# Ledger of designs, part 47: designed miniproteins, single chains, continued (2)

Each design is a single chain, and the fold is of that chain. pLDDT is the mean over its residues in the fold that is shown.

## One batch from the design tools (miniprotein)

Design m5719
Fold by ESMFold2-Fast:
Structure m5719 (fold): chain A 68 residues (1-68)
Amino acid sequence: MEEILEELKKKIDEVLEKAKSWSDEEKQLYLGIALHEIEEARKKGLISEEEAKELKEYLVKQMKEILE
């Protein structure tokens, strides 16, 4: 579980770094896709509800900083 979380977080961090150069529309599109992927992983039992919540909060926080 922790290994999957670590990989997903690293992938999110890499995309967030690239997202600094994206348009606001592209940033919003990616946020929607990433949130959906996290929710699907939770539904499939790959991550816990708490882990999914933490990943979503992390992603939203980072994207909010970039959008602002």
Scores: mean pLDDT 75

Design m5720
Fold by ESMFold2-Fast:
Structure m5720 (fold): chain A 68 residues (1-68)
Amino acid sequence: KEETIEEIRKEMEPDVKAAVKAAGGNPLQAYKALEPRIEELTKKYPDLSYEEVKIIVAELIGKEILRL
């Protein structure tokens, strides 16, 4: 469970960084760019719901924006 969440964070780190930079720190635009990746992750990690994966990605976007 915790291990799966950490794996998702590591896998998404480069995509989140790229999306946040491209969006100029706009969280909605960054999130929209990452929607296809969230769908992929939901298929790859069937033990997590779409909502759970979405929350993980949203948290990563928030952290990356705070670094800008």
Scores: mean pLDDT 79

Design m5721
Fold by ESMFold2-Fast:
Structure m5721 (fold): chain A 81 residues (1-81)
Amino acid sequence: MRERIEAEATAALAIMTASVVKRYLDKMSEEELKEAIERLEKELKKLKELLATGLATEEVERAIEVLEEAIKELKKKLEEL
């Protein structure tokens, strides 16, 4: 139960982080965009490791999709600068 709660919390926090980053996207400098990409890629790696455990699979899969989309948007914005 504790491990499952931690997995769900990790997935929820990742989704919230991606949402906040997307909201701030148009106000970010090139350096801030690069730092945001690195942060989200690190979180994505953690989520993929959680997916391998089978804990909160649906929540973790959703978080992975949201983070991959956010990283794609950040990289596209970086190319536009």
Scores: mean pLDDT 81

Design m5722
Fold by ESMFold2-Fast:
Structure m5722 (fold): chain A 67 residues (1-67)
Amino acid sequence: MDGQQLAELIDRVVEAAKAGDVEKALQYVRELAERFGPQAAQRAIRLALPHMDPESAERMERLAQEL
């Protein structure tokens, strides 16, 4: 079910962000964009940003501009 897979990937982005695993968070955002489109990736980015340090947040915001 597409909605369940979307929710699972969004959750993985947020958990990676909370754990400080920036590379995993960026990887899951790219996977979201490829599977579900840029709007799904943007949604995950907005949910992850509050949990990230300023340097990591800048990398995530840069990825958002490339989508």
Scores: mean pLDDT 83

Design m5723
Fold by ESMFold2-Fast:
Structure m5723 (fold): chain A 60 residues (1-60)
Amino acid sequence: GAAEIAEAARRAENAARAAADLGDKVAQTQSEKYAKLAKEAKTAEEAREAMRLAGDAVGG
């Protein structure tokens, strides 16, 4: 539902901020891309996948 999409988008945005704080421009660019996809997601599943990819970009 909308709440799940909003929470996934918030978590993806947090991953993008973490990448920015690390100074890793590649991780920052990828995480920001996925954070945007999570915010624009039409389904909770799509938002969760984008959230996961944002996290992976920071964690790799």
Scores: mean pLDDT 80

Design m5724
Fold by ESMFold2-Fast:
Structure m5724 (fold): chain A 68 residues (1-68)
Amino acid sequence: PTPEQLEKLRRFLLEELGLSEEEADRVVEFAKRHNGDPDKVSVYALLELGLSPEQAEKLGQFLQELGL
């Protein structure tokens, strides 16, 4: 992912999903390591951060829209 895509992801996590800065940074780092794979990132957020299935679905859709 590009730095611009990762910054947009971080903003989405903070503003739309209401995550803390620490939680958002963990998701961004995971996305960076897994080339922004929407399925892997959404499952990670669901299992590791306790996101609801609805939040995880929104995250996956957002990542697809970014081209991740």
Scores: mean pLDDT 84

Design m5725
Fold by ESMFold2-Fast:
Structure m5725 (fold): chain A 72 residues (1-72)
Amino acid sequence: YQVILNAKTGNALSYAPIIEGKGGHIVSANDTQIVAEVPSNQVGKIPEALKSQARVDATAEQSGNTVTITEV
């Protein structure tokens, strides 16, 4: 599954270890967005990991094999 994480400016790169911890492979990253390949069984665990590890709330929306996660 492709995960697109939209973060507040300056935050995205701090979330890379959380995505990698869920088996994610980072394809691209900048200060506002990460694109990663994540195992399908781990994708749904990323918002909870952001909340527990980074104390950030996020929304998730799926379209086909792409999941868009947005920092609130």
Scores: mean pLDDT 82

Design m5726
Fold by ESMFold2-Fast:
Structure m5726 (fold): chain A 65 residues (1-65)
Amino acid sequence: MEEELEREVLRALADMYSGLGDIYEKKGKKKEAAELYRTAAELYRQSGDVEHAEEMEKKAKEVEK
């Protein structure tokens, strides 16, 4: 149960940072958006959601261009 709760919290935080990244990207703050996406990716990896983490890493890389 503890591991499950920790993963749920990490995933919720990752979702929050991902959403903030989308907002900053839409506002043209690309560097801040990339940092938010990288934070989300790390949190998704810690939660065991590797696919979502890879998606966030790709978004961070693309938004910096």
Scores: mean pLDDT 82

Design m5727
Fold by ESMFold2-Fast:
Structure m5727 (fold): chain A 64 residues (1-64)
Amino acid sequence: SSEEIKKKIEEWKKKIEEAKEKLIELLSERLSPEELKKNEEGLEKLKEVLIERQEKLILKEAKE
């Protein structure tokens, strides 16, 4: 159902956000503030790509 698809997408978004936050914490121990900011911007872009890709996969499975 559409509601199940939306829930699955939201759960995936939450997991990706949590993974991003954990990675930023690990990077903050090793990188300068300037390098950390650049990496945070890169990780935000990567997060958007991963979410879009997963949404497409979920929608494809729902049509089968």
Scores: mean pLDDT 79

Design m5728
Fold by ESMFold2-Fast:
Structure m5728 (fold): chain A 55 residues (1-55)
Amino acid sequence: MEKELKVIEEFTKWLPEEVREEILKKFEELRKQGASESEIVEEVGKLIKEYVEKL
């Protein structure tokens, strides 16, 4: 989990703080539900992609 959190932080550093907080909140929710690493990465990736495609 330490590694996953660090990777998410690195990839979201360039995002506005509001968007980054939304992504981190989603990560925490999935973690609490016992989601797999692949599921967490997929869901977080979707949020990042939606934001990037808007810009």
Scores: mean pLDDT 72

Design m5729
Fold by ESMFold2-Fast:
Structure m5729 (fold): chain A 63 residues (1-63)
Amino acid sequence: SMAEELERIRERAIAALREDPSPTVRRAVLHELAKAGVISEEERRRLLAIPDTEELIRALEAL
């Protein structure tokens, strides 16, 4: 289902950030989440502004 696909994309994004918290991976996963419709463009901008990786991961887990 679409809901299962969106959940998989979210979980993959969190896993990628846990593996590599680099700014490059951070931008890439947030772009993919927005492209897939998991988050809005406004949410992408807000999340990108969170400087702490652990805080960003918590925000993604709370989606």
Scores: mean pLDDT 85

Design m5730
Fold by ESMFold2-Fast:
Structure m5730 (fold): chain A 70 residues (1-70)
Amino acid sequence: SMEEKEKLHRFFDLDGDGEIDEADREAIKNFQKKLNAPGPADGEINEGVKKAIERLEKEGFDPEKSPRYH
């Protein structure tokens, strides 16, 4: 849970400053909408986002290897 939370936070921390800012939240909202994640597209790393990323990882996506964008 803690390790999982840190991994997701790092994935969405696009500028690498250790915080989720407004631009990062917009990226999360787009991720939620694109994957039809359960619950609202509110820009939060919620259970729906975690479940969507887990599905992608099982399908070969590696969030830790994704390049940082901002």
Scores: mean pLDDT 63

Design m5731
Fold by ESMFold2-Fast:
Structure m5731 (fold): chain A 66 residues (1-66)
Amino acid sequence: SEIERLKKKAAEYERKAKEYEELARQYDKLAEQDPSYEPQARGYRALAKGYEAQAERLRKKAEELE
């Protein structure tokens, strides 16, 4: 069903958000010793937030179809 498709895609984006959030944390630690890692840490954080927002929108759309 469309609802199940949306929920599955939301779950995938939630997993991606967590992966990028973890990468951001790792690069934040690297940046403590070498500031050149700061832009990449910020980039991963932005990607994590993007996937999180997309997942939330898909979850909301699925709820509206119920």
Scores: mean pLDDT 88

Design m5732
Fold by ESMFold2-Fast:
Parts: sequence; C-alpha cells; structure tokens
Structure m5732 (fold): chain A 77 residues (1-77)
Amino acid sequence: AAEVLRETADKVAELDPSQQALVNLLRNLADLVERGEISAKEAADFLRRLAEAAEFQGLEEVARVLREAAEKLEELI
C-alpha cells in the first residue's frame, strides 16, 4: 500500500513538477499507511477525492494517475 502511494508521488512529480504540495501529501499518506495510522481503504478514498479536485483544476493526467492508484489500493483490501 505505502509503495503504491510513493510510486504515485513520483509519477505526479514527473508529470507536473509544480505539484510539489500534492507530491508531499502523497508521501505523507504513504508514511501514515506504513505506520498503520490509516487503512489502505481510507487512503484510496482520499486519493479519489484528490483526483476529483485535480480534474476540476484541468489536471486530467494527474487525476488519472490518482484514480489508478486508488484502484490499486482497493485491490489490496
């Protein structure tokens, strides 16, 4: 679960280096999942909301990457 979030952060950074706040948020979520402070389901639900926000801002590629990550996390539950 945490590895999926870190890989997603790296993909977002590669697609749009200006999204540093989002990249940091994804890495923080990975740390929370790794420590067991949040579940993979909670992380997936959060990623879906972030994807909706990204899509609203016109960041369609970032939104797609976030949705794909949420689906991968849901498969781990």
Scores: mean pLDDT 82

Design m5733
Fold by ESMFold2-Fast:
Structure m5733 (fold): chain A 100 residues (1-100)
Amino acid sequence: MSVEELLAEAAEKLREAAEIYAAAGDDEEAAQERRAAERVEALQSEKDKQELIEQLEALAIYEAAAIASLRDSEDPAELEARRLHEEALELIQEAIEQLR
């Protein structure tokens, strides 16, 4: 996959996570994940390679923290959201590796 395709898929995973949080009544977390998806989408047009890497590394740290916060959850909705965060993180990390 190209970097643009990886980022598009990552943004879609984050939007799916936002919908799960919204359906569960967690409007604040849903809003945060929607903003993360919007940031990833904006980065698809970033032409400065170093800026793109730095912003993606910041997003990777944020997603890793979200995954860690769900580590001990037994809620099926939170487990599905965690899976989407894990998939988005993997796509972001692959994009960073391709840019290096």
Scores: mean pLDDT 85

Design m5734
Fold by ESMFold2-Fast:
Structure m5734 (fold): chain A 100 residues (1-100)
Amino acid sequence: MIKLTVSGGGTVPAGGSVTVKIEASGENADEYKIVIELVDAATGEVVKRFINRTEATFTDLPAGTYKVYGYAFKKDVDPSKLKPEEAEVRSEGITITVTA
């Protein structure tokens, strides 16, 4: 069984940058691709998506509160069909707060 660990996030002033990292660990972790999603906490809208990445850096985000999630998918899954509900493993969410 694999496990996803999320690190990073926090509070970022306007014009700043913030990095989030997803680490996959456990047996057969290499059989999965990691997708990172940035979600607007107020609307639930997916603002940014990184496919087959373990690290994402966010810059110039509008002021607001965001959630970042990591999802593990089998590497043979069509990238165009990667949806959170189809993930084999989902990380806990981490919060990014962007101040004006």
Scores: mean pLDDT 77

Design m5735
Fold by ESMFold2-Fast:
Structure m5735 (fold): chain A 74 residues (1-74)
Amino acid sequence: MFENLTDEQIELLEKALSLYDPDGNGYITKEELKEVLQKLGFNPTDEQIDEILKKTDVDGNGYIDYKKFVEILK
């Protein structure tokens, strides 16, 4: 699902994610990530979103660090 993204797709994803972070704090909700991925043509399961959260939310606050998420895709 995520390992086969092109550099162009990763750039589009990062740009789309930044629209949900107008304050520039680097965090979004699980629901916002799911919406962004769906808009880009992916069909993420709740389990896949939870896995991303576990990998990016090192402090357990329930928010996705989307900059770490983008790094994982590389």
Scores: mean pLDDT 74

Design m5736
Fold by ESMFold2-Fast:
Structure m5736 (fold): chain A 76 residues (1-76)
Amino acid sequence: MSLEELKEAAEKALEDIEEFRKLNPNLSEEVKKALEELEEKLKEVLEAKNLEEAKEKAKEALEALGRFRKAYLAEL
């Protein structure tokens, strides 16, 4: 996976989050906070200067995604 591929994946994920938010305007504060954390981590991937930094930030984004999924599923 290249730096550009990681950034493209992060951009797509941010677009998917925006659509999810439009479809789910009444999410709980806990889920909203987890989603906001995920967005911040994805933005950090886009700002990465090299592949190693992007991989590190992508791992943080995956951890944030896990937290978001856990919070969201707990409300189902």
Scores: mean pLDDT 84

Design m5737
Fold by ESMFold2-Fast:
Structure m5737 (fold): chain A 61 residues (1-61)
Amino acid sequence: MKDLIKRAEEVLKEARERNLRATERLAEKAIEYAEKGDLEKAEEYLEGAQAGLDSLRAHEE
Protein backbone atom coordinates (compact mmCIF):
# COMPACT_ATOMS: atom_id res chain seq x y z
CA MET A 1 0.00 0.00 0.00
CA LYS A 2 2.67 2.58 0.95
CA ASP A 3 4.60 1.84 -2.28
CA LEU A 4 1.37 2.21 -4.30
CA ILE A 5 0.63 5.61 -2.72
CA LYS A 6 4.22 6.75 -3.35
CA ARG A 7 4.00 5.68 -7.01
CA ALA A 8 0.65 7.43 -7.41
CA GLU A 9 2.12 10.60 -5.85
CA GLU A 10 5.01 10.51 -8.35
CA VAL A 11 2.55 10.15 -11.25
CA LEU A 12 0.44 12.98 -9.80
CA LYS A 13 3.49 15.27 -9.57
CA GLU A 14 4.49 14.61 -13.20
CA ALA A 15 0.88 15.02 -14.41
CA ARG A 16 0.67 18.41 -12.65
CA GLU A 17 4.01 19.56 -14.08
CA ARG A 18 2.82 18.59 -17.59
CA ASN A 19 -0.72 19.99 -17.10
CA LEU A 20 -2.38 16.61 -17.80
CA ARG A 21 -5.69 17.20 -16.02
CA ALA A 22 -7.27 13.80 -16.76
CA THR A 23 -4.12 11.91 -15.67
CA GLU A 24 -3.93 14.13 -12.55
CA ARG A 25 -7.51 13.15 -11.59
CA LEU A 26 -6.77 9.44 -12.08
CA ALA A 27 -3.66 9.69 -9.88
CA GLU A 28 -5.66 11.54 -7.18
CA LYS A 29 -8.31 8.79 -7.28
CA ALA A 30 -5.60 6.11 -6.96
CA ILE A 31 -4.32 7.79 -3.76
CA GLU A 32 -7.88 8.24 -2.43
CA TYR A 33 -8.83 4.58 -2.91
CA ALA A 34 -5.49 3.32 -1.55
CA GLU A 35 -6.04 5.39 1.63
CA LYS A 36 -9.53 3.85 1.94
CA GLY A 37 -7.99 0.36 1.65
CA ASP A 38 -9.56 -0.36 -1.76
CA LEU A 39 -6.36 -1.59 -3.39
CA GLU A 40 -8.18 -3.02 -6.43
CA LYS A 41 -9.67 0.38 -7.34
CA ALA A 42 -6.41 2.13 -6.44
CA GLU A 43 -4.43 -0.11 -8.84
CA GLU A 44 -7.03 0.42 -11.60
CA TYR A 45 -6.78 4.22 -11.34
CA LEU A 46 -2.97 4.12 -11.06
CA GLU A 47 -2.77 2.04 -14.26
CA GLY A 48 -4.99 4.60 -16.03
CA ALA A 49 -2.83 7.49 -14.84
CA GLN A 50 0.38 5.69 -15.86
CA ALA A 51 -1.07 4.96 -19.32
CA GLY A 52 -1.80 8.66 -19.72
CA LEU A 53 1.82 9.57 -18.95
CA ASP A 54 3.15 6.81 -21.23
CA SER A 55 0.99 8.07 -24.12
CA LEU A 56 2.35 11.61 -23.75
CA ARG A 57 5.94 10.33 -23.49
CA ALA A 58 5.55 8.34 -26.73
CA HIS A 59 4.35 11.51 -28.50
CA GLU A 60 7.34 13.58 -27.25
CA GLU A 61 9.89 11.00 -28.43
Scores: mean pLDDT 77

Design m5738
Fold by ESMFold2-Fast:
Structure m5738 (fold): chain A 65 residues (1-65)
Amino acid sequence: AAALYEEAKALLEEAVRLAEEGRHEEAQKLMDEAQPLGVRVALLDPAAAEELGRLAREAKELIEK
């Protein structure tokens, strides 16, 4: 559980950073890679999945700007 959360979190934090740099295609790729991990985290720890959802929303908002 913790390993899946940390991997998904790292991918989403990197996606936010890339989106802030204007590297939207690379940010979207990392978000896509994090999605299946986030689904699995939601089944094991819903509270951790809420944090992943927050990071994904932040990255998406930066891409849609």
Scores: mean pLDDT 81

Design m5739
Fold by ESMFold2-Fast:
Structure m5739 (fold): chain A 55 residues (1-55)
Amino acid sequence: MKLLEEARKVANEAGAPHGSSPEETLQRIRDALTKAGIPQSVIDKVVKEVGEQLA
């Protein structure tokens, strides 16, 4: 399984709609990816991509 595709799926689930700031949403996504055992390099890439979408 490709780790990047799995990480994107986890990030989508963790980024569920909420009144939180973009920073809080990104932190939630990072925490979920870490808990799922995704490598730090992949977490950084996904968080950066999601951050660009939230900006």
Scores: mean pLDDT 73

Design m5740
Fold by ESMFold2-Fast:
Structure m5740 (fold): chain A 73 residues (1-73)
Amino acid sequence: HHHHRVEERTFTAEADGKKATIKATLEFVDGRLTRVRFETEDGSPTSTPAQDEAMRKLGEWLRELAAREAAAA
């Protein structure tokens, strides 16, 4: 059996007086990140300044996670 783990992370940002939330779903198999999926809070494909900032935060965190994964190999 493989150890399969699903983790959810929420990234929130505010711009132009509005908040945006992006929910990221990460799948790990045997401790390795194998899949990333993300969605806006309302499921809308609409991009706003706040959503763009939240997406930037997600990207920074994913980049750090990928670097850590590479170092662990």
Scores: mean pLDDT 71

Design m5741
Fold by ESMFold2-Fast:
Structure m5741 (fold): chain A 80 residues (1-80)
Amino acid sequence: AALEAAKAAAREMAAAGVLPEELAKAIADAKSVEEAKKIVKEYAERAALEAGYSPEEAKKLGEEAAKAFVEMAKRLAEAA
């Protein structure tokens, strides 16, 4: 299922060191793909703001991270 692929993507990204394990755990508890996508977007926006990016740049980075996450989940679903 797409949600299971999204959770698998989060685990792989955490194992690769691309995102924190705490975020991967939050995504594992997500009840929908949309909820998982929102978690990724909000985390990326917050991380960008803490790194000194502007609010506009942080929003773009959050949207980019969410799109990359969905694409990875889609690829894992197609491979299953």
Scores: mean pLDDT 76

Design m5742
Fold by ESMFold2-Fast:
Parts: structure tokens; C-alpha cells; sequence
Structure m5742 (fold): chain A 56 residues (1-56)
């Protein structure tokens, strides 16, 4: 639940072009899940691509 909220906030920040907020949320997500920042960014990037894409 908390991880999902952080991912959603990070995705929204990336889409808004607010990289400062996105980076902060990704770092919090990484700490919460005990994963690397790279893994957290990968999860967020997949969600951003999925929303922007649904590339028919």
C-alpha cells in the first residue's frame, strides 16, 4: 500500500516534469522496500512507459 502510493506519486512527478519530487519519492520507495535506487527507478520507469505507451 505505502509502496504503491510512493510509486504513483513518483510517476505523477515524472509526468509533470518535477524531477526533484520524483527523485525524492523514488529514494523513499527504495528505502521502504529495501531495494536499490536503480530497482526503484526501474519500477517507476515501467509504470511511466505503461501509461504513456499502451503503445498500440
Amino acid sequence: DKAEKLKAEAVAAVRAGDMEAANKKVEELAKLKGISKQEAWDEVAQLVTDEAGAAA
Scores: mean pLDDT 76

Design m5743
Fold by ESMFold2-Fast:
Structure m5743 (fold): chain A 117 residues (1-117)
Amino acid sequence: MVKLEESGGGTFPEGGSLTLTRKVSGVDFSKSTVGWWRQAPGELPELVATIFSDGSVRYSDRVAGRFTISVDVAKKTVTLNMSNLQREDTATYYAFVSSAEPRPVFAFGEGVQVTVV
């Protein structure tokens, strides 16, 4: 069974920065696709940043250049470093993991509310 545990969130100033961290367990982290998605009030869910199982990285155009995703395989964590926060970054953020082995699994943790003022 896959588990995701996160830290971070809260209220932050425009132009500020924060780091969201998710611990992932129950999967082979090196063979999993991991990332972050968000749901802003009144908007559709948006994929923010993804590290694919092949090591390639993708960012949403809305956050490219401002956000960085990284993984620490030894600590089994996925981290979203968010810089130059905009009011439009106000959303609930969800970390996810997707793996095809030993069987297909997709899991996401509880959302973290981020408010930019």
Scores: mean pLDDT 77

Design m5744
Fold by ESMFold2-Fast:
Structure m5744 (fold): chain A 98 residues (1-98)
Amino acid sequence: HMIEEAEKKVNEMIKLVRKAGDAAVEAGYDPNLVASLVTAASLRAIGAFEDGLLKGDYEKGVKEAADDVIGTLERMKELYPAAKEAFDEAIKEIEKIK
């Protein structure tokens, strides 16, 4: 059930990105801009999962999704330094998933 395992990993990554975004909003950053960046990261994860389905390489798709999401979270950490710890924790947890 490789598809179910890959889907679970992608869903866990999306939840971690949303949690980090929530921390940025709580720190006082623009909720619309934060939501836009969280959505962009989530769509990248979904796109990599879908590519994995089409190519039959779910593990590689999950890893590539994780790398793209981590790159986005690193950029968000620079934009939202008051929420840096939340982004660092999300990156750390996503690294464990891939």
Scores: mean pLDDT 82

Design m5745
Fold by ESMFold2-Fast:
Structure m5745 (fold): chain A 83 residues (1-83)
Amino acid sequence: PTAEEVLELALRFIRAADAGDSAAAAEYAERLIEAIRKAELSDIDLGVLAVAAAVTRVSSERRGDAASAAAADRVLEAVAEKE
């Protein structure tokens, strides 16, 4: 996948989590994690993904959406492994 495709998946994940659709958020997180592992990403791309996932985790925890928060944590782990 390209960096653009990874960012599109990240946006879909964030939107699903913000909408309270934890099932869709989990699906997009899985696709996003696989895409992060396979794509060539710059330090800037990784930084953007880390911030987006961290914000999504905090907002999901505040809503009581443990599933979306856990999905965001898995995305953060994938970003950390890529650095």
Scores: mean pLDDT 86

Design m5746
Fold by ESMFold2-Fast:
Formats: structure tokens, C-alpha cells, sequence
Structure m5746 (fold): chain A 60 residues (1-60)
């Protein structure tokens, strides 16, 4: 799923466990996920930009 792929990339970028990242993504409001995704696309490295794109796609 998009959320699972985003969680995998976020765990590599942020050093958190994939399962914890996935739970946070699923619990976050859609508006917050969009804001985080936009920030990751603007300010992130290659993996961060990809994770941000996946988060925005999941949030719509």
C-alpha cells in the first residue's frame, strides 16, 4: 500500500521503526499528512521527496 511504502522510506530517512511509522501515518489526520508530505518534497533528500509524494497520494 502507499502508506506502507511511505513508512518504509520514512523509517530509512528518520531512523524510526517501519511499524511505528506506519501506525503514525494511519493515525494522522489527512490535512497533517498533506502538510508533512509537502515539507518532505520541498526540503527532503531523494528518499524524503519520494516518501512525501507517497504520503500526499495516500492522503487524497
Amino acid sequence: SLAEEAAELASEVGGVEKEEALEQIEKMPKEQLLAIGEDMIENGNEKGKKAGELLKEYAK
Scores: mean pLDDT 78

Design m5747
Fold by ESMFold2-Fast:
Structure m5747 (fold): chain A 63 residues (1-63)
Amino acid sequence: GSMEEKAREIAEEAEREATRHVILGDYDKAIAILEEKRKEAEKYDKEIAERLQKGIESVRALK
């Protein structure tokens, strides 16, 4: 549905931005982006927000 589509759009943008920071070794910036966008995505789709949460945990494991 449209809410799920909006959540996917938010997650895709967040993942692109976070990946750029991970490549540069800026893990804290990547985590901050993912945390902010997870909160936004949660308003539209909890499953997609959980995907972003797992992304945060993966980046934290790299520190």
Scores: mean pLDDT 86

Design m5748
Fold by ESMFold2-Fast:
Structure m5748 (fold): chain A 55 residues (1-55)
Amino acid sequence: HMSPFYEKAVELAKKLIDDKSLTREQIVDKLVEETGLPREWAEGLVRRLEAEKQK
């Protein structure tokens, strides 16, 4: 809605995290390249989503 680029980043991050063939570092790199998020924000997003999948 207000941040379409961030919404796209969340969706992409979820897809990449579900693909266990990628390391966290590779996921962050793809997020930065695809969405333009600062690496610091991409790292935070990935860590948060990984924690949420800890079930």
Scores: mean pLDDT 75

Design m5749
Fold by ESMFold2-Fast:
Structure m5749 (fold): chain A 57 residues (1-57)
Amino acid sequence: SAERREQATAWAREALRREGLPESRFDQVELLAALLAGERGEPPTREHFLEAARRLA
């Protein structure tokens, strides 16, 4: 859904800002957040995006 995509985009951008990562890392954060969430069989949450950004920083 559009609302869920907007939420995920907002969380990814928040995570990039918190870790000082450039927008060019957006796709990597999104992919890693999905992989982390997939380990638990759930869609990515704000915490998954924050953890993904921390791992890439």
Scores: mean pLDDT 82

Design m5750
Fold by ESMFold2-Fast:
Structure m5750 (fold): chain A 95 residues (1-95)
Amino acid sequence: DLEKKIEEYEKKIKENPNDYKLWLELGNLYLSLEKYEKAIEYYEKAIELNPNDYVAWANLALAYEKLGKLEKAKEYAKKALEINPDSAVARAILD
């Protein structure tokens, strides 16, 4: 089922490459699979399309933290907090 969701989102992205929500959801699916490098690629695409989505920044930070890239994780967590200071994910990464 999860692999089928990924295929469906990949197909939707091919047809609608400017829909940032599709990139964000695909990133979330790969994050849940612990495929952090893929999650990062897709969150970066979501941010390119919508740089004001604090969820994408916070989840990008979380993916970098999971890879042990703590400086990048803190950098992107701060970016998420600039957009939404109530981001629990971003606050957890900085503390």
Scores: mean pLDDT 89

Design m5751
Fold by ESMFold2-Fast:
Structure m5751 (fold): chain A 85 residues (1-85)
Amino acid sequence: MEERVKKLEEEIKKNPNNVDAYIELGEAYLQMGDVDKAIEAFEKAIKLGGEKNPRAWELLARAYYKKGDVEKALEYQKKAIEASS
């Protein structure tokens, strides 16, 4: 997992607008239990053009749920449904 984070950080350094790399980075942080870094990565992915990607919203919702912010988790789950339409 740590090796995956390093490879994704190198990918982002080469292409800082790579939405998919930020999504994968957030997933890696979420699996490691680093919820705050996962949220930061997913929010960056959405800001860079991931707003039409339902997976980005689903993962952000999951991260907020793990953080205990149920209201934000539900809000972002709705955005995932909207993005899949």
Scores: mean pLDDT 83

Design m5752
Fold by ESMFold2-Fast:
Structure m5752 (fold): chain A 58 residues (1-58)
Amino acid sequence: SAALAAQAVQRFGGADAARAAAGGEVIAKGPSTAEQVARASGLDLRTAAGAAALARSL
């Protein structure tokens, strides 16, 4: 769990960063949510992902 969370943290944290950066709910109304998640995740993965990932691992 903790070890798996650490790995997921780096990738899943990116998803959390993507929804925060992309806006999630608001953006979902316009373009595809998948595109927003992928874009934000690739752009702001380390910043928000790191923080969100750490919190999720806790």
Scores: mean pLDDT 45

Design m5753
Fold by ESMFold2-Fast:
Structure m5753 (fold): chain A 85 residues (1-85)
Amino acid sequence: AADEAGRLLLEHMVRLENGELLTPEEKQALADALRTVFGATDEQVERLLNAETPEEQLEIVQEIIRDWFYEVLDRAFQRVEERKK
């Protein structure tokens, strides 16, 4: 499941980077993949589905990935602190 979601994410991100506008169905598939891989919220999904330009869609995807990455970093730093105690 995660492997297919990751592949879909990469394909759609490359298309957005090339300035291709995703269809509503493709945006929904991307939103579902972002939920599966990065835990995207309902609000983030709604913003993505309402985005009208490839640049706006890419920015929202990047925000979701960034928020997930910071959460992963916070968890990793917490684990390092626990090992020092």
Scores: mean pLDDT 75

Design m5754
Fold by ESMFold2-Fast:
Structure m5754 (fold): chain A 96 residues (1-96)
Amino acid sequence: AMAEVRDALEGAAGTLEKARDAIKAGASPQTIANLFTAARLLLVAARNVAPEDLLPQIDEIEKLVSKAGEAFDQGNREEAIKYLEEAIKKVREAIA
């Protein structure tokens, strides 16, 4: 149902916002990694209940989160933040 996918995506957006803010605040790599893991699990939950028309949007969001994680692991904090902000925007658009 749309309610279940919306709840999962809203949870993902909130967790991605926390990850962005944690990177900006200089939180530990473990704290940031835990937030990425939590966001990915929420996106998997959304994918499992999403109608087919939302799957391309969820796939794009998952790719942006992966790029953010890779950028963070390479020490590129600014790029990681930009990808997280793009992912958050895409989540908000998907549930609009």
Scores: mean pLDDT 88

Design m5755
Fold by ESMFold2-Fast:
Structure m5755 (fold): chain A 103 residues (1-103)
Amino acid sequence: MLTELGREMVLAAVQGAIEGRVEEGKRKIEELARRAIEELRARGAPESEIRQVESLKGVAIALGDLIAAAPQDEALREGLAALLRALGVPEAEIAALEAALRA
């Protein structure tokens, strides 16, 4: 769940930045976090897991802002590609996102 949630949040941040809709990306990330927290609370999950979701939300939102501020930053794009690979995003999708960020 946390790895998949992190992947969805990071993809929402990247897509929002690419589309010039950073605020929509942030709202999507916030909604993903809200749903995940509700599910965790319903299961009686420990507060540490809820804090992990809040941390993932904060990181994803900050990443969206960084990409929007510096879309031409090569080091940021390389770091983003490495993060997406670690989250299990397919190489073809990563390549498409990198091409979109360069356009």
Scores: mean pLDDT 80

